# Designed miniproteins, single chains, continued (2): the designs that were tried, part 99

Each design is a single chain, and the fold is of that chain. pLDDT is the mean over its residues in the fold that is shown.

## One batch from the design tools (miniprotein)

Design m7650
Fold by ESMFold2-Fast:
Structure m7650 (fold): chain A 70 residues (1-70)
Amino acid sequence: MTEEQERQLGAEALLAAAEQLEALGAPEEDVEALREAAEKFANNEPIDLAVLQRLDALLAEAADALAARA
């Protein structure tokens, strides 16, 4: 895949995570953070390390919440 295609796939994954968190009733700030990161990732814009760490934590929480519901 091209680097552009990889960025698009990464952005789509972040958007999917945002939709999952929204469906689980997560705070709007957390959902918006994932959507903003997806937009920046798609546009190859820099994302702060602190934001990346927060996104990693949010993705882990989303995965854990889904597993707990199943």
Scores: mean pLDDT 72

Design m7651
Fold by ESMFold2-Fast:
Structure m7651 (fold): chain A 129 residues (1-129)
Amino acid sequence: DPLKKRDEILRNSSIADAVALAESAILVRDQGLIDALQKYYGIPRELLDRAAAGDADAALEIYEKIAEKYNSEDVKEAIRAAREGDVEKLAELARKSRAAAIVVAHLAALGVEAARRAMEELGLQAVLR
């Protein structure tokens, strides 16, 4: 059962693994992963569908919910910095945290200007998986 297996993986994942799975589900539009994120993390289906359509605000809300579940201050601060346009803080957080780096890279791909500029400063690290 793919959903049972994915649910087990999500339950046992780190914050970095959780944000990577969310990014993959949204970018690839994998229905099974989207369903697992809704079931395990309580992320509304409409929010996942909006993020998959390229809505950066929806992606920010998804990562905020994941960060809350894991009590990840680095990801919470990255979301705040992205909303405030704080390029320096985004670059700093991405250097410290793999989870924040994944979030910043995804937001840059969605056209968030502060995240795009932070990715330019990070060069080698934030685009790697």
Scores: mean pLDDT 78

Design m7652
Fold by ESMFold2-Fast:
Structure m7652 (fold): chain A 72 residues (1-72)
Amino acid sequence: DPAELVIKGAELALKYASTPENAAKAARTMAEVAGLPDLADEIAQIVADGKERNEPEKALERVRKLAEEGAP
């Protein structure tokens, strides 16, 4: 499931990436390999913002909604 792969990738990026930039890069790559390249930039921005603001739960919820709506 492309949405599940993107959500898992975003969760791991938010937990383990050392910087917002690295978290965004990891999340973008997961969106691309999951087959959602059109959402990759937006997902990366959400994850970077969540990491920078220390709001990983809010960021992950936004990524889930975007991935589920974009991956029919």
Scores: mean pLDDT 80

Design m7653
Fold by ESMFold2-Fast:
Structure m7653 (fold): chain A 81 residues (1-81)
Amino acid sequence: MQSELEKKIEEARKLADEVIRRADELMATGSPEQAEAARAIADGVRETLERYIKEGKPDEAIRSLQGALDTLDALRAEAAA
């Protein structure tokens, strides 16, 4: 059980790192509106990750982080259009 939980926490932390990295890229290359949205997502990710890990719900953290990635991808797609 513990090794499974640790594995999921590791996955959530890796996903959070990817969200922050993508948000940072969009903040550097996107419009002011996209940069604002990306910054808000990056800030929210740290709080969300910490809360779900404390609750022992890494699966919820992973789902939330996947939603954040989808949002960043949508913002990037709008920049390319």
Scores: mean pLDDT 79

Design m7654
Fold by ESMFold2-Fast:
Structure m7654 (fold): chain A 62 residues (1-62)
Amino acid sequence: SMEEEIEELYKKLIERGFDKEALDNLRKVFSKEEVLKYLKTILDGFEQAEKARAERRRKAAA
């Protein structure tokens, strides 16, 4: 469900240093669909950085 997806994204973003209260405020103002889109956009940025780090690690091991 969208709620489960939001909770999963919350965990991933909080692990990356995002403030839970700031994320909670988004849910008060925006619809679940808009929150999902916003959170996915933020997470994509972090994941791009993480992929670059993982790629570097793989190349260092070769």
Scores: mean pLDDT 77

Design m7655
Fold by ESMFold2-Fast:
Formats: C-alpha cells, structure tokens, sequence
Structure m7655 (fold): chain A 60 residues (1-60)
C-alpha cells in the first residue's frame, strides 16, 4: 500500500485519479493486465504502470 501511494503521488492529478480508480477495480476483481492497460491509457508511463500492476497483483 505505501509503495502504491508513493507511486501515485508522482503522477499528475488527473492521471492519479484515473490510476486510483483502476486500482480499486483491480482489487475488486479486475485482472493485473486490465489494470496495466488502464494505467497506460490514463497516461502513466509503461514502467510505472507495470510496477503498479505488479504491486496490486501481489495483494491478490
């Protein structure tokens, strides 16, 4: 959780809001691949999107 929050804090406000929503959906049952795709489409760079998706997958 702390690492996810820290990564989100580096994102612009609109991207951060979309990323937070995508993470909530992933914790509710969306796949890590869906999360990674949603993050990239929201404007998160590929490396950060992959890291966030991996951290969320570890919580599943």
Amino acid sequence: MAEIAALLATLPAPTRAKAGGAIDRALDGASPEELRRALIEAGVDEATAERLARLVAELQ
Scores: mean pLDDT 77

Design m7656
Fold by ESMFold2-Fast:
Structure m7656 (fold): chain A 66 residues (1-66)
Amino acid sequence: KKYLLTFTGDVRRGIGTVLRLIGRPDVEVTPLSADTYLVTFTGSEEEYAALVEELRADPDVRVEEV
């Protein structure tokens, strides 16, 4: 599944989230701009579903399924 992530508010906090995603072997991250990233999950549905819900719970992150 592919998701478009837009970081609103504090850019430094967004960088921390991106670094966590880049560290995962089942995740591909493509930067589109300073605050927008295309994220592709290749791992299990159970594992990435939990991560997506965590990202959606963050008020400074907008998550859109592509």
Scores: mean pLDDT 74

Design m7657
Fold by ESMFold2-Fast:
Structure m7657 (fold): chain A 55 residues (1-55)
Amino acid sequence: AVSQKHIEQTASIIRTLLEGTEVSDEDVDQLAQKLLEDKVPFGEYKQKVLEHFNL
């Protein structure tokens, strides 16, 4: 099970990668949960975030 604290920590990383963009906090939190549930390696987060938001 994914903990709320892990979602918040992952969301913080995603928000940092998206600094200066107009992405909603809800979309960031949803992606954070997905990355944790799919057990995506930390080294792939930047690539997955950029692909998800088409950046």
Scores: mean pLDDT 79

Design m7658
Fold by ESMFold2-Fast:
Order: sequence, then C-alpha cells, then structure tokens
Structure m7658 (fold): chain A 60 residues (1-60)
Amino acid sequence: DAAAEAAAGARGEQAMKTVLKYRELRENGDKTLEEIAKETGLSVETVERIDAAFADFDAQ
C-alpha cells in the first residue's frame, strides 16, 4: 500500500528532524520542554516522551 509506505517514510524523516532540533535546543539553550515543543512543532507530550527516551539511553 503506497499510502502506508509514504506515511512510514514521512514519520521517519520527521522523527530525525525533530530529534536533531530537540538535541540542539536542549544542549545549546535553557529551553523548557514546552518551548522545545513549539520550536519543533510537536505536542509537549511528544517532546516529553523523546526526552524520557534520551534520558533512559544516556543513563546507560
């Protein structure tokens, strides 16, 4: 299904761009998760999930 394949590709690209922007904002500025969500165009809940995933990964 071309629609399902396109959706999967778009999701991957968007995730990569979001992760890179999140990293830059988190490392180079005193931004709250709410401000990062606005800058990345995601919901605060999504940014919190990304933050939690990175914290768990960095803890190892």
Scores: mean pLDDT 68

Design m7659
Fold by ESMFold2-Fast:
Structure m7659 (fold): chain A 84 residues (1-84)
Amino acid sequence: ATSSISGKVLDAATGAPVPNAFVSATDVADPSVSYGAITDENGYYEISGLTAGTTYNVTVTAGGYKVYKTTATAGSTLDVYLEK
């Protein structure tokens, strides 16, 4: 079955949405398998086509912000707060 990881990318200092941030999800068991999405004008993203129940290494990048790294399981919601 396929699943998704979705959420918001926000500025940690202001709470403002971060548009055009790149969110990548890489399978922890197979680093060659990766997916990505770009945040919209409200900071929302969704990465679809993931394997249900699989854990992914998530990396978020946006111009002017420090790289954010975490993990998330397919089927979860992940809100990210980026620091400059």
Scores: mean pLDDT 86

Design m7660
Fold by ESMFold2-Fast:
Structure m7660 (fold): chain A 60 residues (1-60)
Amino acid sequence: GAKTATVLRDYVGTNSGELTLKAGEVVEVLAEGSDGTVAAKSLTTGQQGIVPSDYITVVS
């Protein structure tokens, strides 16, 4: 997708399917959930998974 987001804070995935991210990394937004979660692909590692929306800021 064309939509990207910057990681605002370190997030450690605690459940299967969650991403582990560091502040300042960029992710591609794949889908936005209604429950405050985002399906994303890390542009740093290439991994796909779920991250809380409060940990990222979307840029276009």
Scores: mean pLDDT 77

Design m7661
Fold by ESMFold2-Fast:
Structure m7661 (fold): chain A 69 residues (1-69)
Amino acid sequence: MTTEEVKEEIRGAAAALASAAAASSPEERAEVVAAGRELMESMTRRAAALPGAEEVRELADRLAAELEA
């Protein structure tokens, strides 16, 4: 697994979660946001040992924040 593969996976997951959040009720949206945060944290942890792990964390944090907006 490379940092670029993880970044691509994060971007895809964020896009799918944003679409799901937009289609959800307010109550469901809170669950989607929570699940998205857990997923981003999990992917960041798995990438922690990779070269450029800081870029993965920065991307995940940014996209998680965008999901909440």
Scores: mean pLDDT 78

Design m7662
Fold by ESMFold2-Fast:
Structure m7662 (fold): chain A 68 residues (1-68)
Amino acid sequence: AKEVAEKVAKLAKEGKVEEAAKLILEAAKKGDTDTAQAMSLALLELAEEGYKEEVEKVGELVTKGILE
């Protein structure tokens, strides 16, 4: 849901990339497509706002979490 996407965006902006990645992984584990889409849009908006490095780190941690 949008609330989770907003929380992920806030955590990424604060440099709490591991906490942001954890929320994304929990949504993926539940198969929550709507939340996953909302999070993807929020991260794209952050990258456009100049938080590209934080967004990249979140993506890296999510990928690592899926592989573990």
Scores: mean pLDDT 76

Design m7663
Fold by ESMFold2-Fast:
Structure m7663 (fold): chain A 90 residues (1-90)
Amino acid sequence: SAAALGSAAMAAARAALLAAIRAGDPEKAYQATLTIFGDILGRPEAVARAAAEAVARFVAESSPEHRQRTADQLGALDPGAFVTALGGLL
């Protein structure tokens, strides 16, 4: 929902995910993505877990330079576009 996208919880989870991507931390990226899709957006557990696994895999397999550029691009998006872009990593 629009309210969930504009929430302080979403802003905090997004910041945590961007920091995890920059740091190359797949475990923290996994947890932040679960929080975004499961807890904040209310997606089914299987969908939230699939998104978290895909994002964690991206973080584990990408170079530091690619992670930094991707985090900068994601950080520049509005919350709705950010969620759509994360789905594109699946």
Scores: mean pLDDT 83

Design m7664
Fold by ESMFold2-Fast:
Structure m7664 (fold): chain A 55 residues (1-55)
Amino acid sequence: ALSPALAALTALARELRDAGASGAEASVKVQRAADELGMSDAAAGFALGQAGIAA
């Protein structure tokens, strides 16, 4: 099970993908959100991976 914060990062990554954001744009936005939530780069990478985005 994902924590609420990690679930939120994953949802953000999927929303960015569905909106047609590039992998670079999605990576920057998800990494920023992870930092704001006090989460690691690994958490950002996990969320991007779950959305099928190569960062």
Scores: mean pLDDT 78

Design m7665
Fold by ESMFold2-Fast:
Structure m7665 (fold): chain A 111 residues (1-111)
Amino acid sequence: MKELIDKILKLVDEALEELDRMLAGENPREHLVRVQQILAEIRELVDELREKGYIDPETYERIMRLLDEATRAVVEAQRALDAGDWPAFREHVERAKKLLEEIKKILEELK
């Protein structure tokens, strides 16, 4: 359990770092693709936590809901970026960060 949770926490931290780079305005599209890849990997590892019985159904559903909301925020950030809407882009990136910080808190409580 601990090793798998530590792996997910590392991925959450990597996603948060990528989101911070996007807010800095350096190649935001490349960092956005990386965040999408990391979120997909987190989803697979959270599914593994559930399959191994390391988390209860309620905790699983709570994490997956936050992860779905974070994924939507990243998609909305991409849409804003493509439209040249920097204020909307920033708002959606900051929302994705907050959702990932909530996931991190839940995972740390499981250790």
Scores: mean pLDDT 88

Design m7666
Fold by ESMFold2-Fast:
Structure m7666 (fold): chain A 69 residues (1-69)
Amino acid sequence: MSEEEKAEALKKLEEARKLIEQGRVEEAKRLVMELILEHPDNEELIERAKELFKDDQDFLDFIERLKQL
């Protein structure tokens, strides 16, 4: 993965965080799911995504499952 692709993915995580702050949790989850599916081997991206949803154990478990696909 290029440095620019990594930076773009991190910017989309920032957008997901803003969606969560606005109560748009389902939209944030879809965005994060798409990012992980496009970058399943990007451990930094996945760990940052988990931090955004640290209080949502069901979604954290879902992210771990996505890594195994």
Scores: mean pLDDT 77

Design m7667
Fold by ESMFold2-Fast:
Structure m7667 (fold): chain A 71 residues (1-71)
Amino acid sequence: MSKEVLELEVEGSLHVMAGTIYEKLGKKGDKEALRKAAEHYRLAAEYFRKAGDEEAAELAEEKARELEAAV
């Protein structure tokens, strides 16, 4: 894996982590946290797609759609 691809994978993973944290906050009643979670999962999908990791990208995009529907 090139450094460029590795950096994209790391960025995607960081956004998944942030999305997970905001999703947990959103489930406690913070609608803005749910919106931020969806934004982070969408960014994660974008980075994974740029890295060529289509499976991770699809998973993150589906999670973003679920959270957008919950707001």
Scores: mean pLDDT 84

Design m7668
Fold by ESMFold2-Fast:
Structure m7668 (fold): chain A 66 residues (1-66)
Amino acid sequence: MKFVVTLSGTPNKQIATVLKLLGNPNVTLEKLSPTTFVVTLSGTPAQQAAIVAELKSDPAVTVTEV
């Protein structure tokens, strides 16, 4: 699964979100801008769905599926 994440909020909140994503072995990040990343997910469909749901629940994160 591949999608684009746009981060908002404070710089500390943005850094925390990036570190959380990088801490997951099923996540690969490609930087497009300081606040925009292409996220590629691996692992099971359930693991991928859980990551997407968590990101969509954060008001400082915008998720666009591609």
Scores: mean pLDDT 80

Design m7669
Fold by ESMFold2-Fast:
Structure m7669 (fold): chain A 66 residues (1-66)
Amino acid sequence: SLPDPNLVEGTLLLMQGVIAEKSGDYEEAAKYYEKAAEVFSKDPQYRELAEWVRKKAEEMKKKAEE
């Protein structure tokens, strides 16, 4: 079976966000987490995941302002 396109795209963006966060690039991490949350939010089955990733984006934005 083919993988879910929204899950695949969202996961790749989430991984880029995690890499940026671990590198201390909080501005880049926030951008990738926002993109991941947008992709996940397109599918109702990933609503909870989208909300969690959106919260991560907001945390990264706050860290980027410090």
Scores: mean pLDDT 85

Design m7670
Fold by ESMFold2-Fast:
Structure m7670 (fold): chain A 73 residues (1-73)
Amino acid sequence: MKKKEEIEKLREELMKILGVSEEEIKETKKKLEKGEKINIDDKALQVIIAELNVEVNGIKVEDVLESFLESLK
């Protein structure tokens, strides 16, 4: 699969696992762009950080998803 397709699958899986909507992710992203303080336990923020870890830090999609699933046990 292309890396972009894998990142999109990661987003969909995390949204499903955390019960976060695409709209909630958009709102949290807007707040981050404005420099507003966001709660560290914000589920939408966790999705954004996971995507950035794959895109910017080069962490494997599989490793990010596995780490997230382990954190929910």
Scores: mean pLDDT 73

Design m7671
Fold by ESMFold2-Fast:
Structure m7671 (fold): chain A 92 residues (1-92)
Amino acid sequence: ASEAVRGVINAVRGAMAAGGSASVTVAGDTLTVTLRGAGPEAIRGAQNAVAGARAAGGSGSVTVEGDTVTVTLRGLSAEALTAIALAVIGLS
């Protein structure tokens, strides 16, 4: 159940380590994380977050456009949403 949370935190840390930035938006049951200056570690973290969400019965997608990675997740628990939002805010 923590795989999606771990994947997002790793993606954010990867982007920040590369000198990039991260932001999070929550709209209803959908969490969107936008990473700028994302390197390979951030992309792998994003892919792991989507895989974790799908394994938990949710859904997700990752889009890469230049140096920007957008991760969209649905079907996460309230605890997971809170953990991701606080981690992104704390790292950004």
Scores: mean pLDDT 75

Design m7672
Fold by ESMFold2-Fast:
Structure m7672 (fold): chain A 63 residues (1-63)
Amino acid sequence: SVAEEGKKEFEKLYEEMKKNSVTKADAEISYLLMKNPAAPRGYLDKLRTEALKEVEEIEKKKK
Protein backbone atom coordinates (compact mmCIF):
# COMPACT_ATOMS: atom_id res chain seq x y z
CA SER A 1 0.00 0.00 0.00
CA VAL A 2 0.99 3.63 -0.32
CA ALA A 3 1.36 3.99 3.43
CA GLU A 4 3.59 0.93 3.73
CA GLU A 5 5.72 2.03 0.78
CA GLY A 6 5.99 5.49 2.28
CA LYS A 7 7.20 4.05 5.57
CA LYS A 8 9.90 2.03 3.84
CA GLU A 9 10.99 4.99 1.72
CA PHE A 10 11.15 7.17 4.82
CA GLU A 11 13.35 4.62 6.59
CA LYS A 12 15.60 4.44 3.54
CA LEU A 13 15.78 8.23 3.33
CA TYR A 14 16.48 8.45 7.06
CA GLU A 15 19.39 6.00 6.74
CA GLU A 16 20.83 7.97 3.82
CA MET A 17 20.45 11.24 5.69
CA LYS A 18 22.21 9.77 8.70
CA LYS A 19 24.99 8.26 6.59
CA ASN A 20 25.52 11.47 4.60
CA SER A 21 25.45 13.81 7.62
CA VAL A 22 22.22 15.60 6.78
CA THR A 23 21.13 17.82 9.65
CA LYS A 24 18.92 16.58 12.47
CA ALA A 25 16.46 19.37 11.69
CA ASP A 26 15.91 17.93 8.21
CA ALA A 27 15.19 14.51 9.70
CA GLU A 28 12.69 16.01 12.15
CA ILE A 29 10.94 17.97 9.40
CA SER A 30 10.81 14.83 7.26
CA TYR A 31 9.19 12.89 10.08
CA LEU A 32 6.60 15.58 10.80
CA LEU A 33 5.66 15.93 7.14
CA MET A 34 5.43 12.16 6.72
CA LYS A 35 2.81 12.06 9.48
CA ASN A 36 0.56 13.98 7.08
CA PRO A 37 -1.45 11.17 5.41
CA ALA A 38 -2.49 13.44 2.55
CA ALA A 39 0.87 13.44 0.77
CA PRO A 40 3.04 10.42 1.64
CA ARG A 41 4.39 9.46 -1.79
CA GLY A 42 4.84 12.81 -3.51
CA TYR A 43 6.24 14.38 -0.38
CA LEU A 44 8.74 11.52 0.08
CA ASP A 45 10.02 12.05 -3.46
CA LYS A 46 10.46 15.73 -2.65
CA LEU A 47 12.33 14.90 0.56
CA ARG A 48 14.64 12.47 -1.21
CA THR A 49 15.52 15.11 -3.78
CA GLU A 50 16.02 17.78 -1.14
CA ALA A 51 18.12 15.48 1.05
CA LEU A 52 20.44 14.75 -1.87
CA LYS A 53 20.75 18.44 -2.69
CA GLU A 54 21.43 19.31 0.94
CA VAL A 55 24.19 16.69 1.13
CA GLU A 56 25.68 18.05 -2.09
CA GLU A 57 25.62 21.62 -0.73
CA ILE A 58 27.25 20.51 2.52
CA GLU A 59 29.99 18.73 0.57
CA LYS A 60 30.56 21.79 -1.61
CA LYS A 61 31.10 23.90 1.51
CA LYS A 62 33.63 21.39 2.80
CA LYS A 63 35.54 21.54 -0.47
Scores: mean pLDDT 58

Design m7673
Fold by ESMFold2-Fast:
Structure m7673 (fold): chain A 64 residues (1-64)
Amino acid sequence: DREKEIKELAEKILKLVEEKAKIDGIPKEEAFEELKEAYLSTHKDDELVQEALKLVEEKLKKEK
């Protein structure tokens, strides 16, 4: 199920965002932007990665 794969990847990215924000002492939004750049530089044509990144961004906006 593509939707399940997107959600699982988004959850992994969210965990990395939270860990990076905690380690670097920066807001989750800044940590996400840095990780988004890294993912897009290596997976820019991967639709599943793009959908997962969009889901993470929407979740972070909802928590603000």
Scores: mean pLDDT 78

Design m7674
Fold by ESMFold2-Fast:
Structure m7674 (fold): chain A 74 residues (1-74)
Amino acid sequence: MEELPPEELLELALRGIEAAAELARRLREAGDEEAAREAVERLRREAEEIAKTLPEEYAKKLLEHAEREVRRVE
């Protein structure tokens, strides 16, 4: 049994991605480009791992959102 329903997992994952992207942006603004890059790479990896546990339609929405947030930081 999955720990959370797919809809709730997607909701939490979207919030987590937004928070991680905001952290990466703040790190970049503070001049810590290496930490910002690490935060972006971690965000991408976590989104891909969570997407593997979701139905295809939810996985697509999560990955599209992660890519948009990454583009805003980079």
Scores: mean pLDDT 79

Design m7675
Fold by ESMFold2-Fast:
Structure m7675 (fold): chain A 100 residues (1-100)
Amino acid sequence: SAELERLREEAERLEREAQELEKKIQEAIKEEKYEEALELLRKLIEVAERLERVLEELARLLEEENADPREILSVLVRRLAAAGLKLVAERMKKRIEEKM
């Protein structure tokens, strides 16, 4: 359906955005640019939260349409990865804030 394609594209876009933010965060931390790293971590948390919601909706629609179980499993794994990324980003943000 058009809705499934839209959700797939949105999820892929958010995953690419998260990967670029992770790269920038690692570089900012390495260069001891902690204020920049905190700003990027806030953005990553927002992206991860949105990605988790999009993947939850995508999984629900795929299950409703009796899609390929392998695709459903893939989306659920990606959803768990998004939730984990948010937790890691929140933990890192707290650690940097406590050291500044």
Scores: mean pLDDT 90

Design m7676
Fold by ESMFold2-Fast:
Structure m7676 (fold): chain A 68 residues (1-68)
Amino acid sequence: DLEALFKRYDKDGDGVLDRAEVRAFLEDEHGVEPGDAVVDAVLAGADRDGDGVIDFEEFRAFVEAAYG
């Protein structure tokens, strides 16, 4: 369940993931701490507005693109 996964990392419950929360997600997904370049690439791909946060629809689109 992508919504449950998203909410696990949404520490503030504000409906967005910031850079630190995205980094934590990537660390858990890959089992290693991601480098800044990896986090930057994910944010560039998912965060269309460049505001440094990813909402649930952006997160879902990113996961669906990475999976498909």
Scores: mean pLDDT 73

Design m7677
Fold by ESMFold2-Fast:
Structure m7677 (fold): chain A 93 residues (1-93)
Amino acid sequence: AAPQVTSVRVEPPIAKVGEKVKVTATLSSDAPATVRVRLIDEEGNVVAEKTFEATSSTVTAEFTVDKPGRYTVIVEATGAGGRSVAAAEVLVE
């Protein structure tokens, strides 16, 4: 089965401008998947994007945000037989 995104963790959940935000996605299996991590601002603009070829059940992406606001983190895993999407939030102040 295609890996499902089972967890998205954002550290810290409340960040300062210029601080590194770490996004950790956990997948249901280590089957090969393309994992796309997008950071979306309050206006719906994609402000950052990283894509990984995952070969393990964990994918980590790091972002630096230069503008305060509430951001949505979207994690999409695409593998054989399907696509899985999960979301998390980070506040930047």
Scores: mean pLDDT 84

Design m7679
Fold by ESMFold2-Fast:
Structure m7679 (fold): chain A 75 residues (1-75)
Amino acid sequence: SEESLKKVEEAVKNALKKLNLEIYYEEIVERLKKANIDYEKLKKLSLEEFEELLKDVNLPKSNKKKLFEAIKEEL
């Protein structure tokens, strides 16, 4: 649903803001949208699955792990 997608966008935006990585917002959201990750799927997503979805994003692996943890805290 559109509401589910907005919740995903807000969680990602807030997580990136906490980490000072807002420049990656558009690229990350587009990757999640292409993979059909809604709010419920995002809650169930593993770190390994998250890293695979963002494999082409030029963000260090350590920052991807921190971002995953920050997103989970926003949910």
Scores: mean pLDDT 85

Design m7680
Fold by ESMFold2-Fast:
Structure m7680 (fold): chain A 57 residues (1-57)
Amino acid sequence: MMEKKELEQKLADYQAFLAERDPDFLAALERAGVDREELLEEARRNLKETQEKLKKL
């Protein structure tokens, strides 16, 4: 079940990204001109979508 393992890895990656609270990491994103709120919202959408795909397997 390779697809399931890949979706589980993506789920973990999105969860790790959303859980990141390191001030240095967040400061680096702001310094790079990245829209942090847009990135977080996109990650949340991808997380939910990946969870739904896993539920359908």
Scores: mean pLDDT 72

Design m7681
Fold by ESMFold2-Fast:
Structure m7681 (fold): chain A 88 residues (1-88)
Amino acid sequence: SLLEQIEQMEGQIKQAEEKLKELKKKASEEQKKELEELEKEIKEIKEKLKEAKRLVEEGRYEEAKKKLEEVAKKGTKVIERLRELEEK
């Protein structure tokens, strides 16, 4: 269901936030700037997930789907970038 997809994405974003917090503790000044950009993107994703949840509750499934597609695209990029920073 769409709600299950939202719950899974919320879980992934929570894990990304925790990883970002740990990386900030060890980061160089250059990496801190990149982490601040990723933190902003995570906040935007969280807002879009809240909107998608509301749209599902209102029965607006097509609009919810579009929001989830945006979240999936942004979320994948954020997770990939966090992994790159973790390996450096």
Scores: mean pLDDT 83

Design m7682
Fold by ESMFold2-Fast:
Structure m7682 (fold): chain A 69 residues (1-69)
Amino acid sequence: DARFEELARRLGVAAAEARAEGHGLATLERMVRGQEVTRELNARIAEAGADLSLDERAALAREAAAAYA
């Protein structure tokens, strides 16, 4: 399954091992989405600088999550 193999590759795991552990396509998609949201959040924080308040960081986290919704 090309989609499953692509998601496994993005997670840095062998598709055969992910299948052996009982992971399905939906599980891999959720894991990849989580990584993408974290990467986007870190990029936005780096661009905005270290002086962000907790409320500003929370706003960026919501924007990053929306970008991958």
Scores: mean pLDDT 73

Design m7683
Fold by ESMFold2-Fast:
Structure m7683 (fold): chain A 79 residues (1-79)
Amino acid sequence: SSALQQVKEYAQKAKEAVQQGDIDSAIQYLLKGILAANDIPDQDKRQQIIDYLSKAMGAALRGDYEGAIKYLQKGIEIA
């Protein structure tokens, strides 16, 4: 689905931004990924992806970049 593809693309870009230390870009990509995830028709996948992307955002905001990358990777794998 286009929503799953958008989540993968934004989560991957967010992960790359975190790895490069560009946290402002990472937060913007995470927000876009969460917005795209709301359009996923599968309720269970939608809830899991939103949960992991939200945890990634929380981790990035507190400076836990390793945690942010792990949560982003989990979201990508489910999408």
Scores: mean pLDDT 89

Design m7684
Fold by ESMFold2-Fast:
Structure m7684 (fold): chain A 68 residues (1-68)
Amino acid sequence: GKSELREEILRLIGEILRLIGEIFDLEQKLKEETDEEEIKRLEEEIKRLEEKIKELLERLRKLSRELE
């Protein structure tokens, strides 16, 4: 029912917030990094996490429509 959809939505929101926190930490490291290879590694990891957030947001959007 709607309660089960709400629980799934809250779980997805929690996961998205966790990933946003990881991106924030990586961006802070990136600001202090001077090694070009490490900069590239951090940028690639940030991009990977951003792509994961995009996937979770699409799923969240679909579930939110089912509640309406």
Scores: mean pLDDT 85

Design m7685
Fold by ESMFold2-Fast:
Structure m7685 (fold): chain A 72 residues (1-72)
Amino acid sequence: ELNKEIAEKVRKLADEMARRAEALGHPELAQRIREVGDKLAEAVDKGDYKATQKALDEFNRLRAELERLEAE
């Protein structure tokens, strides 16, 4: 149950970040954020530690890219 709640929060965060990327004119970044967010949420829901770490690293990279675009 807790893993499902965390997975839902990850999906909501990814959707919010994707909307921000779309608003900045970066629909390809938005799509990548949603795809990686879904992978991260699935890994968390399944309790797959290795998959979660890999997806989290990729998600954090996309978050950093979005934040750099917003800083300008």
Scores: mean pLDDT 85

Design m7686
Fold by ESMFold2-Fast:
Structure m7686 (fold): chain A 55 residues (1-55)
Amino acid sequence: SLREEYEEYLEKALEAKKNKDYSEYLEYRIKALEIALEAGIDGKEAVLEIEKRES
């Protein structure tokens, strides 16, 4: 499902950030956000969720 793809890319983004691979982090973060929006998650809510998990 789109929600599962969103969670998968978000986990990949967080792992990349943890490993200081900022190029992969940014790419996966963008993909996660795009999938979240396609899945019908509010844009502001999606951004806040990603920010909370990565901050």
Scores: mean pLDDT 79

